Designed miniproteins, single chains, continued (5). Designs and how they scored, part 84

Each design is a single chain, and the fold is of that chain. pLDDT is the mean over its residues in the fold that is shown.

## One batch from the design tools (miniprotein)

Design m18917
Fold by ESMFold2-Fast:
Parts: sequence; C-alpha cells; structure tokens
Structure m18917 (fold): chain A 80 residues (1-80)
Amino acid sequence: SIEELKEKAKEAIKNRDRKTLLEVLKELVKKGEIELAREFLKEAMPNAPESALEAALEGLKKGLSVDEIDRLGVRAYLEA
C-alpha cells in the first residue's frame, strides 16, 4: 500500500539507507506517486540542487538500479 511505502521511506531516510529508500521510491513512482517520491528525495537530499533531484527522479521513473542512479551524480547527496 502507499501508506506502507511512506513508512518505509521515512525509516530509510532516518537510517540513511540509500538502497532501501531508492527501492521504495521506485515502487511509489510505479504506482503514479511521482510528487510523493519527489518530496521524499528532497527530504533525503536537502542540500541537493534541483538538477540532482530531477536526475534521481528520472532514474526512478526508468526503473534504474541504485548503482545506475548513483552514476547520475546523486550519490554524494544521499550519503549525509
């Protein structure tokens, strides 16, 4: 459910669990919850420029792996 995915995203952000966060956000995007996924990305990467957030979101929409999304230059912002 969307509520279970929201809870998992919040826990992943709290624990700085990049892999779990990205997998949960991929599921949110598959369910059409793109703006919710964007909000969680902003919460996880508060210092990231908008271009990094959009690159990560585009990777999620394509169903890219965590490693593939990291290649888009977002890794440094997801590791607090």
Scores: mean pLDDT 77

Design m18918
Fold by ESMFold2-Fast:
Structure m18918 (fold): chain A 85 residues (1-85)
Amino acid sequence: GPFSRGFALFLEARQEARQTAQQVSSLSPSFGQKAQELLQRGDDLYDEGLRKSAESPYLGGHTFLDGAEEIRQLTQQLQQEAQQS
């Protein structure tokens, strides 16, 4: 259903974010901070998605889909910044 699709895509995006955070965190203190902010945003979006899913699986699924896109965009930005350093 929509929830399972949104949740799966969110978990994939979050795994990619964790991998990127691990790769860039040692480059500088600034990148370490950005990596932690990315991971924290992932945690916040996960909690929001779970809260919304308790009210409606439809709303939870859409929240996870939106969260997946946000995390992918933030991860891509962090990767681009790291490649320029």
Scores: mean pLDDT 88

Design m18919
Fold by ESMFold2-Fast:
Structure m18919 (fold): chain A 85 residues (1-85)
Amino acid sequence: GPESPEVARKLLDEASRYFLRGEDDKALQLYEKALEIFKKVLGEDSPEVAEALYNLALVYQARGETEKAKELFDKAKEIFKKNIP
């Protein structure tokens, strides 16, 4: 399928809907697909990659996987920091 930022954004929005329904495994799958596309198309330090990492961290936190969540939050914060003037 096409690897575009628009497709990745739709996957991220769909993942958020699954997460709100408590369908964590499906949410993780879609967030990870969105993250992969954003990394390939926009680069690893893009704000979109940071947003996808932050959303993945929220799912892991909800599952009680606190160490995994912290690693993902820390990665998202570092990317956001690089994008502040």
Scores: mean pLDDT 87

Design m18920
Fold by ESMFold2-Fast:
Structure m18920 (fold): chain A 98 residues (1-98)
Amino acid sequence: MTIEEELDQLVAEFVSIANQLITMIDKEDVNRGIQMGLRVMSMVAEMQVWVNQKNTKKVQEMIKLLKDAIAQLTNKVNNKDYDGGYQTVLDLDSQIQA
């Protein structure tokens, strides 16, 4: 599996778990759900820029960040910790923007 294939798989896993959390948040706070969805889409676009630039070091860094974020989000979704899940997405977005 190439590094790009590993990143694509992790992005798909992240989007999947984030969508589960968005669905749960949307039941409690529609505005938070919408904001999270837009943020996730923005993050996916940023990650794609680094892949297109062939920056292997940055792609490897994103792989590590995504693995950690997926693990944290999965834990938050399982515990119905919507605030913690939203914060995990904000933290990942901040790290990607840096």
Scores: mean pLDDT 77

Design m18921
Fold by ESMFold2-Fast:
Structure m18921 (fold): chain A 77 residues (1-77)
Amino acid sequence: SDEAVEALERGDLSLVREAVRAHVARLGEVIPPEAARLLEETAERVLELMEQGKLEEAEEVDRRGLAEVAELVRAAA
């Protein structure tokens, strides 16, 4: 929603945090448990960095974490 975009522009991540956590929990039901744990850990770390205004660090953590999650999903297939 436009409200979420405006909140991000102000540095208010509360709505984004709740949405991300809910989405990660749902994904954890369909991916391997090891991948689900790494996805949860990656999401929480990204959210913490975004709340601190460390957007470049958040992007790097997200990119590396998602790559590792993808490899765990492939290894389980």
Scores: mean pLDDT 76

Design m18922
Fold by ESMFold2-Fast:
Parts: structure tokens; sequence; C-alpha cells
Structure m18922 (fold): chain A 75 residues (1-75)
């Protein structure tokens, strides 16, 4: 995906706020999306895989499957 620098910054800021609030899954997902939009596919993949693993640990298989499909679309 190709996003404007302002869109990438907005998502990174939202991910940072989620991390500060202790919402680790939202933070990891936000970082994955921001790095994908910024062209860092390796970091996007790393954060997306971490988000999927946490969702599976929480028993949220639907969200984990969506995270996997999103990873396949951007990497």
Amino acid sequence: MKWSPEEVEAILKAAEEAAAAGNEVEALGGYAVAYAGGGDEEKAREYAEKAEELLREQGNEEEAELARKHLEEVI
C-alpha cells in the first residue's frame, strides 16, 4: 500500500496512544499498517505477526485470521 506521509504519521500516533493505554494488540496492528504504508514491508510483517499471535493467545481466532489475510495483502 502507498499512503501519504500524513496518513502514516496519523496511524503511528494512534498506535503510540494504544501502546500508552496498554492496548498491545491495537498498537502492534497500528505499527504494522503504518510501516506497510511507509514501505517497510519487513517491519510491517513483524508487527502483523506479533498482533496475530496475541489475538490467538486471547482466543480471538476471527481477528487473528483477518490479521493474517491483511498481511498477505501488504507483503
Scores: mean pLDDT 74

Design m18923
Fold by ESMFold2-Fast:
Structure m18923 (fold): chain A 81 residues (1-81)
Amino acid sequence: SMEEKIAELERRKAALLEFVDEALADGLISPEEAARLREIVEEMYREVTELIRQGRFEEAEKVWREAAERMEEIIRQAVRA
């Protein structure tokens, strides 16, 4: 159902934000980098939610996955700097 898809998206959003918070707490990223990553998560959540509301579930999943992969790569590169 749409409700179940949105609930899954909320759980994934929470996991990404927790990952950012943990990276900040461990000193792996700066507070400024953490703020930018949180903004990206919130914007992505809004866009993906609209796709879910349109019944475009496969496209929503793809957009979320690609954005999450991009964020993980940004964090990985920040840690290596």
Scores: mean pLDDT 81

Design m18924
Fold by ESMFold2-Fast:
Structure m18924 (fold): chain A 73 residues (1-73)
Amino acid sequence: DIKKIIDEIAKLLNLTPEQKQALYNTVDDLVSKSTVEQVEDLLNLINKESNLSEEVKKLLEELTKAIIEEISK
């Protein structure tokens, strides 16, 4: 469930309602307008270049996989 993953990321990062809405919009755009290959490239970027906590990294990986699954329908 993409929404639950976004809600958990927002909670961990203490996002404002506006920032959380921006994240929802970004994810919706990725699902609607991106190819699986483009989303896989984003996952590689997150793994290679993000200096994030392991907890946030795992949630971002889970979110990316959920987006790929949604695109693949």
Scores: mean pLDDT 76

Design m18925
Fold by ESMFold2-Fast:
Structure m18925 (fold): chain A 64 residues (1-64)
Amino acid sequence: SHMDRLRQQMVEETRKMSLTKSDSEVLDHISLLAAQMRAQGASVDEVRDMVLEMMKVIEEVQKE
């Protein structure tokens, strides 16, 4: 679906930012991406799940 594609794109963008940006910049961008997803019609639950996936991706980048 469009929402699933948007979520996957935003998670991938967050992963890429985690490689080059500070933690505070990444968190600010997560907030902006969450707002964009809501503007596209995502439910609060869908945004929550996306943010949790983003946090997991950031943790995995930190292990590398």
Scores: mean pLDDT 81

Design m18926
Fold by ESMFold2-Fast:
Structure m18926 (fold): chain A 97 residues (1-97)
Amino acid sequence: PLPPTDPRLQQVIRPDPALQALLREAGVEGDTVTLQQALQAIGTWAVRNGLLDPDNPDVVDLSGTRLGELFGVDRLLLSDVDGIIERILRHSTVVPT
């Protein structure tokens, strides 16, 4: 996860239905979430589905998963926060607060 002082993490978003369903599986409910909640939920979802590489827990194998289909990638690095944020925002509407 990112340092708690990154202001991007406080951005409120409205996920599309496909992303919202994945966030609910990770225990995040509601029509709007922060980027921090979405990032944490993706990490939680990957752990719950056993997708972490046993030799490198930064590597997530998304091949054949709904998240991989949604993001259009077979692999994520959890440390690639900018790439994950970009993919989340592609499937979300930014909510002004």
Scores: mean pLDDT 79

Design m18927
Fold by ESMFold2-Fast:
Structure m18927 (fold): chain A 113 residues (1-113)
Amino acid sequence: SFEEIKKKIEELVKQAREEMLRHIAAGDLDGALRVMEELSKKLVEILKEAKENLTPQEFKELARYAYELFLDFGSELLEAARKHLTPEEVERFSARLQEIMEKFKKEIEKLLK
């Protein structure tokens, strides 16, 4: 179960990465941010279900893994944005991405209680 859920998370992040990179390459900042928000919501729903099916220790490990994977994804997207967007668009993208990441962090913290 634990390894199956990790694999599901990895596949969702991979799919979101491909879609997000296409939007950034096309200059579609709003589309890219929508993909990031949707990924965040899907990860939270998976973690809610996982909390009911895993031990508390396994759940904490999974939640930390998902959080680290999401942070790595965000860093990769900022690097991609710098190659395809103007400095002003990068600033807007970075600010909105940070907002999405903070919201995700708060949801994870709630689930760990």
Scores: mean pLDDT 84

Design m18928
Fold by ESMFold2-Fast:
Structure m18928 (fold): chain A 75 residues (1-75)
Amino acid sequence: TLRDLAPLLRERGFSDEQVREALGRIQEYFFKGYGKGRSFTDDQFFDMLTGLFSQVPGVSPDEAREIAREALRLR
């Protein structure tokens, strides 16, 4: 579960708009029937976050992977 991802994204150079977009996509994924009530392994959580961050405008796949790895360390 993500507790406080916004400070991490801002430290990575995300704008307020990009932070809002990223958090919105994560919220949609979890609360739209994808992953709700499911316990993720670290690998599954990493893959999910990498995919979601890659959909944020201006975020490269490599940067998405790096951010996902850092977010995993917050668990």
Scores: mean pLDDT 70

Design m18929
Fold by ESMFold2-Fast:
Structure m18929 (fold): chain A 77 residues (1-77)
Amino acid sequence: MRVVLPADVAAEVERLEAAALAAARAGDLAALRAHIRAIGALLDRAAPEIGERNAAVLYTALALRVIGEEIDARLAA
């Protein structure tokens, strides 16, 4: 069930995920949207190599994690 990404793509996804989670915790919705969009674009570019299904599953998992953090941050405010 693990998707194996090229090392450069994996590193960029990890960086963007960390930035998106930080934005979510800070309540910065503009930065959050920008980072989530960047993750989507990155995975779309990787889709021909990793498969569209794998790209979609990864994006969904990352988006749900970030949305959960945003909700938690809002409820803690």
Scores: mean pLDDT 76

Design m18930
Fold by ESMFold2-Fast:
Structure m18930 (fold): chain A 95 residues (1-95)
Amino acid sequence: SLEEDPLFLIFKGMQAYLDGNYEEALKYFDKALELEPDNIFALIARADVYEKMGEFEKAYEDYKKALETARKLGLNPSLVKYIEDKLKEIEEKLK
């Protein structure tokens, strides 16, 4: 079903995020990650929401997991660089 489709859940989460409904966005991304714990798009999207909420430690954990997974899977260098740059930005917020 659509409620068991991680991509559909990510899409719904992104809609909620763009509407400023961060708690609703987190619910969708949490469900996507329950279905696929290493889903890089869900990890990045949830980290983006945590960053907007000032939850920098949680954002750091999700970006770090996304980076480790992207490197393990040999994903596109531009995606790896995007995650590395985000992780570095969050590291500066944690100082």
Scores: mean pLDDT 89

Design m18931
Fold by ESMFold2-Fast:
Structure m18931 (fold): chain A 66 residues (1-66)
Amino acid sequence: MSLEEAKELAEKYAKKAEAGEPLSSEETRQGQNAVVRLAAAGEVELAKRYGEALKKAKDAGLAGDS
């Protein structure tokens, strides 16, 4: 995915997770891939922030693989 797509997806899913909205397995996978892409592009702080939001959602049972 492009860097812009990664930023958009990570922000979208992090915001959704922060709002307490459930994430599908596909949305969770896309969000994780976006975080990896951000880190690879040198956007380490953004990747960390969005990764933490997605992790909290997963820990709360709002995101996961199925």
Scores: mean pLDDT 74

Design m18932
Fold by ESMFold2-Fast:
Structure m18932 (fold): chain A 82 residues (1-82)
Amino acid sequence: SKEEEAVEILEKVAEKNKERLEELKKRIETLPWDVQQEILGKLQEGLQEIFKKIVEENISYEEAEEMFNKLLEEVEKMINEA
């Protein structure tokens, strides 16, 4: 299914960024609860948007990876500003 393809793409992108994701998770867990919820909400919303784009618009792996990298940059900025 297109949903299975979207999950596979996101899993591949996440695996490629595994070390960066583990470091971000570690940093997020040290922040105040309210800030953690805001950052996690941003990450969840961004991931859902990428998923939707893959399923509905059939975007390429390259486009999905670019969107994911931009999402991580936004999350990193939120962490640094916290």
Scores: mean pLDDT 86

Design m18933
Fold by ESMFold2-Fast:
Structure m18933 (fold): chain A 90 residues (1-90)
Amino acid sequence: MEELEETLKLMSEVHLLTVQAIYYLDTNPEEAKKILEEIRKLAEKLPEDIKEIVLGLVKALENNDRKAADEYLEKLKEKAEELQDEILKL
């Protein structure tokens, strides 16, 4: 239970940082790069399947591929909903 809750908290932090990185991509690329590095560090604390999604998201943002980034964000949202449902079934 606590491990799933901690994973959801980390995913929430990744989502917040991702929104901030997108905001800075065109206005302050140096700040965006710093935020993307923080997201990579948080990804190391996530389960492998979620980590892969987050690292894909970071790569898409580094390449200014907004379509790919939106697809990874949707996958991350679906995974968060799956984990929330799993907690509710406990």
Scores: mean pLDDT 81

Design m18934
Fold by ESMFold2-Fast:
Structure m18934 (fold): chain A 105 residues (1-105)
Amino acid sequence: SLAEKLNSIKNRIKNKFFELAQEKGYQVSLTDKYGGVNRVLLEEAFLEVSKELGIPDKIASNAYMGAQLEILSKTEVPTIEQAIDIISNYLKRHAAKKYNLDLDL
């Protein structure tokens, strides 16, 4: 179900992030600070996972924008793991709100 896929979204983004990093020849760690190349890779991972889950581009874009604003508002630069948590929570929240009647939330 979509609800089960949304519950796995953090792991899906994490796995896609490492896959894209490996394909592009970057060595990355979840403890690395968010920014530069890691930011671009994480955005690509997020968009690909959203497409795989069948989430409409407008919903995915709105979720990512909200997540990005929160990340940039932080006093300390988040780690990649923390950024993935934030991004995953925004996507899950936006998708759940759109499909609330179908997800029994």
Scores: mean pLDDT 82

Design m18935
Fold by ESMFold2-Fast:
Structure m18935 (fold): chain A 89 residues (1-89)
Amino acid sequence: GSLEPLKLPIEESGKIGKKIFKELVGEEYADYGAKLGREIGEKTAIDLVNKGGIANEDVTLEKVLEESLKKVEEVVTEEAKKLAEELKK
């Protein structure tokens, strides 16, 4: 693996969170989406690594990345939709 295996899932999670909030809520909330994405991505990646261990063949860094990004997209999209609806009032 890379020298920084959790950095990539966290950074990519932040990018997805930023994109979702920018598109669904507005550019002014892009940084909030990035922060939320990173927080959810970090928590999900840590949970997956702790459950399988870095040396466990059933848990690869690729799977950690894929599952973290999927979780971030689901949770951040839900939060963005809630905020967008609140801002319309």
Scores: mean pLDDT 76

Design m18936
Fold by ESMFold2-Fast:
Formats: C-alpha cells, structure tokens, sequence
Structure m18936 (fold): chain A 75 residues (1-75)
C-alpha cells in the first residue's frame, strides 16, 4: 500500500515536472516543485507519519525531475 502511494506520487511528480518545465522553464519548475514537495510531505506526515512522508516525498521528487528531463527532450 505504501508502495502504491509512492508509485502514485512519482506519477504526480512526473506530470507536474513535465508541465511546469514546458510552461515556466526548468528554473520555474524547480521552484514550483519545492513548494509541491513541502505540501505533500506535510499532508502525508499528518495522515501516515514521518517515515511514509519521507518515502512518498522522495518518490515525488524523483518523478518531478524525470518529468523535467522528458520535457527537455521535446524542446
């Protein structure tokens, strides 16, 4: 179940990173990603605890940077 949440966080990060890189450029995307990771971490920590929040935030961050890299291939 935690693994499913990590997979979903990766996909959400990927989509956000891709869209932000296409619309705001790489630097704007990185800034937006930092805000999103913080919000996700705080929400998940309150619901599932710190260890789950760390793993989910890490999966999101990984997806986010992969999304940026994918957008760059299309530019």
Amino acid sequence: ELEELQAKAYEEGYKLGYEMAKTKGVYGAIQAGGDAVRALYEETKAKLGEEAAERIAEAFSRGFFDGINEALKEM
Scores: mean pLDDT 81

Design m18937
Fold by ESMFold2-Fast:
Structure m18937 (fold): chain A 84 residues (1-84)
Amino acid sequence: SLEEIVKELVEDLKSDDDIVREKAIKNLMLLLEYKPEEVGKLIIKYGGIEPIKKLLSDDNPEIVEAAKELLEKLEKVLPEEVKK
C-alpha cells in the first residue's frame, strides 16, 4: 500500500547508509509529485519532518539539496502542518 511504502521510506531516511538515505528522499519526492496531499499527510503522520530536517546537515550535497526541495514542497502542500 502507499501508506506502507511511505512508512518504509521515512524509516530509510534514518539509515547509516547514504545510498539508502538518497534513494529514500528521491522516492519520497517522486511520490509527493504524484499525490501531494496524500503523501504529504503520510510523511507527517510517520514522523518524516524531523529526519528530513536532519538531512539538511547531511555529508552528501545531493541529499542536502533534495531535502531542501522536499521541505519546500511539503510546506506548499501542507504549510500549517510543516510549521507546527
Scores: mean pLDDT 84

Design m18938
Fold by ESMFold2-Fast:
Structure m18938 (fold): chain A 75 residues (1-75)
Amino acid sequence: MGKEYQKGTQEGIDESNKLADTYGQKKAADLSYQQANKALQQAQNSTDPKEKAYLLGRADGLLYQSNKLKAEYKA
């Protein structure tokens, strides 16, 4: 579990950071939030424990960075 979840979390964070570099903080926060919701839906429908752990990690990483980006541009 931990390895797949950690990989997902790191990839989610990295993806969100690339979005911020490309689109700016506000747009990246919105896109990261949307991608996190998609990952959560995929995780909920997955029956593979490793895939589910990865998708949950990805969703958490994307949501974490989305919230961080929102705090930075709204503060």
Scores: mean pLDDT 83

Design m18939
Fold by ESMFold2-Fast:
Structure m18939 (fold): chain A 65 residues (1-65)
Amino acid sequence: MEVEVERLSETEVRVSITFDGVKTPFEVVVKKGEEKTFEALANGRLYKVTVKAGEEEVEVEVEEL
């Protein structure tokens, strides 16, 4: 699994999450201080993905459902 973070502005980041064996990344835009959660289906398995944009860092949590 690969995670790429691109800062779009002082308050917004784009996070691209690529699961092993999947060529197309899942992309989400998160504002500073916000948290976004989504479900991703990859390789026949369902994952819960949570992206948190802090002041200095971005945290990505992935849980297999």
Scores: mean pLDDT 78

Design m18940
Fold by ESMFold2-Fast:
Structure m18940 (fold): chain A 96 residues (1-96)
Amino acid sequence: LDSQLQSLQNQISQNPNDSQSWFNLGNVYYSRGDYDSAINYYNQAASINPTSGIYTQLGLTYRRMGDIDSAIQYFQQAISLNPNSVTARSLLDRLR
C-alpha cells in the first residue's frame, strides 16, 4: 500500500545500504504485479547483500512474467547460496 511504500522509500533515503529495505520494497511491487520494479529493487538488495531469499524472489518474479529460463537460473543461484533451501528446491522442481 502507498503508506508502506512511502515508509520504505524514506528508510532507503536515510540508509541506502539497508539490503532488507530494498528487498521489502521489491516485495511491495511484486504484490502489486509491477514485476519490472520488483526486479530492480531485488537486484539492488542483492548488490548490497546477496542471499538465497533474494534470488528465490527474483526467480518467482521471472516465473510470474513467463520467463522460465531466468526463473530456473535464479532458483539455481538461490540453492548455490543455501543448499538447505527447501523453498528454492521445491520451486525449481515444479518448473521441470
Scores: mean pLDDT 85

Design m18941
Fold by ESMFold2-Fast:
Structure m18941 (fold): chain A 114 residues (1-114)
Amino acid sequence: SPVEEAKAELRRLLTQLGLAVQFLEWSVENDPNASEEFKKLVKEIRDKLNQLEEAILNEDYETALRYADELHKTVKELYKKYPNSKLIKKILELTEAFRDALRRYVELKKQEEA
């Protein structure tokens, strides 16, 4: 069904986003010159991603959409500071795709339950 396809796409994007953020965390952990601001923004990205995942598991889609927007804003801020990072650009693209997929899934689910 369209709902199950949208749910599968949402799960695929969330998995890719989780792996990309994990790689970002690993890159910071292995960079002795990483600034405190960079470390703080990466931690905020992880914390927001964890909050987003929990909201999705609890089917609290209003909270999930809010955390997805906050995550996107933080990643966009990080990318502005490091515009040559292919990894941060990929994370930004994944957060945008995830937000769009989440909005679509929520809309389709409401239509199915009506």
Scores: mean pLDDT 87

Design m18942
Fold by ESMFold2-Fast:
Structure m18942 (fold): chain A 65 residues (1-65)
Amino acid sequence: MSLRESLLALTGVEFSSRSEAEAMIRRAFEDNGHTPSDATIAALADLLLTDREAFRAAVDALTAG
């Protein structure tokens, strides 16, 4: 699975807390061979919990070649 596919799969998940969202985003990066910054994880977790359209746009920008 690609990083993009792993991250976009999270839009179908119900989260109980920000820390849970951050942990799942971090796992998606690590499982795809990437080392994310804490700032990137926090920003993506905020978008995933508050604005899923902005999250999709951020993932597309982050995974663009």
Scores: mean pLDDT 82

Design m18943
Fold by ESMFold2-Fast:
Structure m18943 (fold): chain A 57 residues (1-57)
Amino acid sequence: MDRQAALNRAASQAYDLFEAGDYDKARAVIFDAARALGLSDEVAQAVFDSLKAQVES
């Protein structure tokens, strides 16, 4: 399967959770998707930080 498509779906779900103020679920969605795809926790954290900054700005 396309790893980027799976990560994009997780990012979209996390963005909705950020808008709802549920940061812990947003983080879990991103980290679960990244780990399932064999990506490092550092990559997962970078994606989370980028989305959080986008919502907070």
Scores: mean pLDDT 78

Design m18944
Fold by ESMFold2-Fast:
Structure m18944 (fold): chain A 61 residues (1-61)
Amino acid sequence: SPLHDELDEIGRRLARLLQTASPEQQAAVEAALKAMVDGKYSLEQLVEGLRATVDALEAAV
């Protein structure tokens, strides 16, 4: 599905960012993932949340 493909792309982008991420950026990712795990979110909501996290991290580097 388009959402599955988007999630896969976001995962690859996130993996690349984490290779050079600061401790602050790593903590932000951990907090975002924790919030998503604690909630009952649809795949669409998870994709949107992860995309926002990756976009914010890319904008900060």
Scores: mean pLDDT 75

Design m18945
Fold by ESMFold2-Fast:
Structure m18945 (fold): chain A 74 residues (1-74)
Amino acid sequence: MTEEETIERYVKAIAALAEANNWDRAVIRAAIRTWAKENNLHLSEADEEALVDAILARDLARARAILMEVRRRN
């Protein structure tokens, strides 16, 4: 599985989690923080907020781009 395919799958999974939890910002943020910790990645506050906002806007392409950039910088 490519890195792009892994990120695409994760973005879809977090969107589904968000929908199941009534698009709760805190739940989305907690899931993102857990993913970053499990992948030994450092998220800036700006990256975290941008990713949460992209998920809430249902802009999965933007969410994917942010995650790919975070991984590139780490």
Scores: mean pLDDT 80

Design m18946
Fold by ESMFold2-Fast:
Parts: structure tokens; C-alpha cells; sequence
Structure m18946 (fold): chain A 68 residues (1-68)
């Protein structure tokens, strides 16, 4: 993994640890989506921007999990 991918996946692991009620199937899906997002970013990398996007993605999954 690139340093950006490692950073993004580390932030994701922290956010998933704060939301243990997310099913494993959804965790797998969000990990894939976040990694794909990180790969698409190229040099458009601010720590704040990447962290904000990862948190938004996790929050969206949590909301969907609770609604379903």
C-alpha cells in the first residue's frame, strides 16, 4: 500500500472501532470503497480532507445499518 492508502485505512480502522455495531459484510464493503477512493485521489491529499471523507463514509453506513 502507498503511504496515503495506509493513512486512509488507519483512519478507517479507528472509525470502525468506534462503530462496532457495523456488520462485517458492510465493513468489507466500506474498506473496499475507501481504498478505491484513496487510489483515485492521486496527489489531492490533505490529511483533513481525507479524514473528513472517511468519517462521512462511515457515518453514512452507520445510518443505513440503523435504518435497516
Amino acid sequence: LSPKEEYVMRVLDEELARNPDIPESLKEGIRAAVLEYARALGDQDSDEFMRSVVRHMVRTVVERTRAR
Scores: mean pLDDT 72

Design m18947
Fold by ESMFold2-Fast:
Structure m18947 (fold): chain A 82 residues (1-82)
Amino acid sequence: MMSAEEVLELAERVLRDAQRVLEEAKKMGNKDAVDLAQRAIELAQEAIEIVRSGGDVLEAEILVGMAALAVGMARLLMKKEE
């Protein structure tokens, strides 16, 4: 499936996206979106740590997928406030 390098690059992108979404959610006062963005940050950071430590790349790929889903859900919640 994905290589360790690909998972690391994706995890770093998702982490940056989650951090931006967190800041936007805080400005909107959307607590549920804040919580989801914080969870996405945690999952992406865990995936980065797993890859950098030479751990299970598949586990890291799953965590990145979960982080990306959490970012998407946070964006959807912020759209409902419009």
Scores: mean pLDDT 84

Design m18948
Fold by ESMFold2-Fast:
Structure m18948 (fold): chain A 56 residues (1-56)
Amino acid sequence: DAAARARELALAGRGGLAGVAGGVAGPQMSDAAKEGTEEAFGPREGEGARRGALAA
C-alpha cells in the first residue's frame, strides 16, 4: 500500500492546505495570522510553487 498511502498523503496534504486557506483559519485567527499561514503554504499548488519552479 505504499503507492496508495503516497497518493492519500499527497491528496490529504493538498486538501488540508485548501481547508486552511478556505475556512479552517476562519475568524478564530487574525487576518495577519491567516496571511502568514497562507504565505507559508500558499493557495493550492500555489503560485509560489510555479514561481519556485521558474526561479529554480
Scores: mean pLDDT 51

Design m18949
Fold by ESMFold2-Fast:
Structure m18949 (fold): chain A 104 residues (1-104)
Amino acid sequence: MKEKAKELVEKAVDYIRQFKFLEAGRLILEALDLGDYETIKEVLKENLKYVPPWLRPLVEYILNSEGEEFRQALRALARALGYPVPDFELSEGLKKAIEEAKAA
């Protein structure tokens, strides 16, 4: 599980660097389904410099979130990347991170 979560998130970052945002969003949701949240955070933290500036506030929010808030934040990241995600409840912090991502 840890190795698969790492591979999915690293591939998602590579797709972001190639401007393949939709594919990156799908891989982020696949990584979320594996349930290895700490590995997802580690890979995102290591690759934060490769994340576009407009996504960094949302990724930083993800790195500081846990449990349900972490799941909602990753779904918001996939949505920001253009992947179709059903409506979900937004926390105040997550709403602010999404607004900062949209302002770019």
Scores: mean pLDDT 77

Design m18950
Fold by ESMFold2-Fast:
Structure m18950 (fold): chain A 69 residues (1-69)
Amino acid sequence: SSDEEHVRRLRDRGRRLTRDYTERARRMLARGEPESTVVDTLARRLSRDMGLDPDTARRLATRLVDEAR
């Protein structure tokens, strides 16, 4: 159904965004940016791009930075 395809597209987009943000975090860390700066930058972008509240965005950003190590 179209609804099932929509749900699949949302999951695929979520996975791509997670991968892209993890890769961005990895590049920022490789440039020697402080971990706190990387987390703050990712949290702001996640809030903007995914409509997440600031707390949820920060928790997700922290996880993505940990994955990037």
Scores: mean pLDDT 79

Design m18951
Fold by ESMFold2-Fast:
Structure m18951 (fold): chain A 64 residues (1-64)
Amino acid sequence: DRAKKIIAEVRTEAIQMALDGESLERVLSRAEETLKRYVEKGEITQEQAEEALRDIRELLEKIY
């Protein structure tokens, strides 16, 4: 599933940014921007992007 792969890659980038010492706000902003771009390309739905961003936020809150 292409959408699942895209979401996994965005999540992986978010984790790497967090480990590199970026702030929660910067990591979330980057993830949101990347997901929005994939929605604009028609590769994922708006609902999938919103769900992925919520999941990433919850995951990052455990790291920070």
Scores: mean pLDDT 83

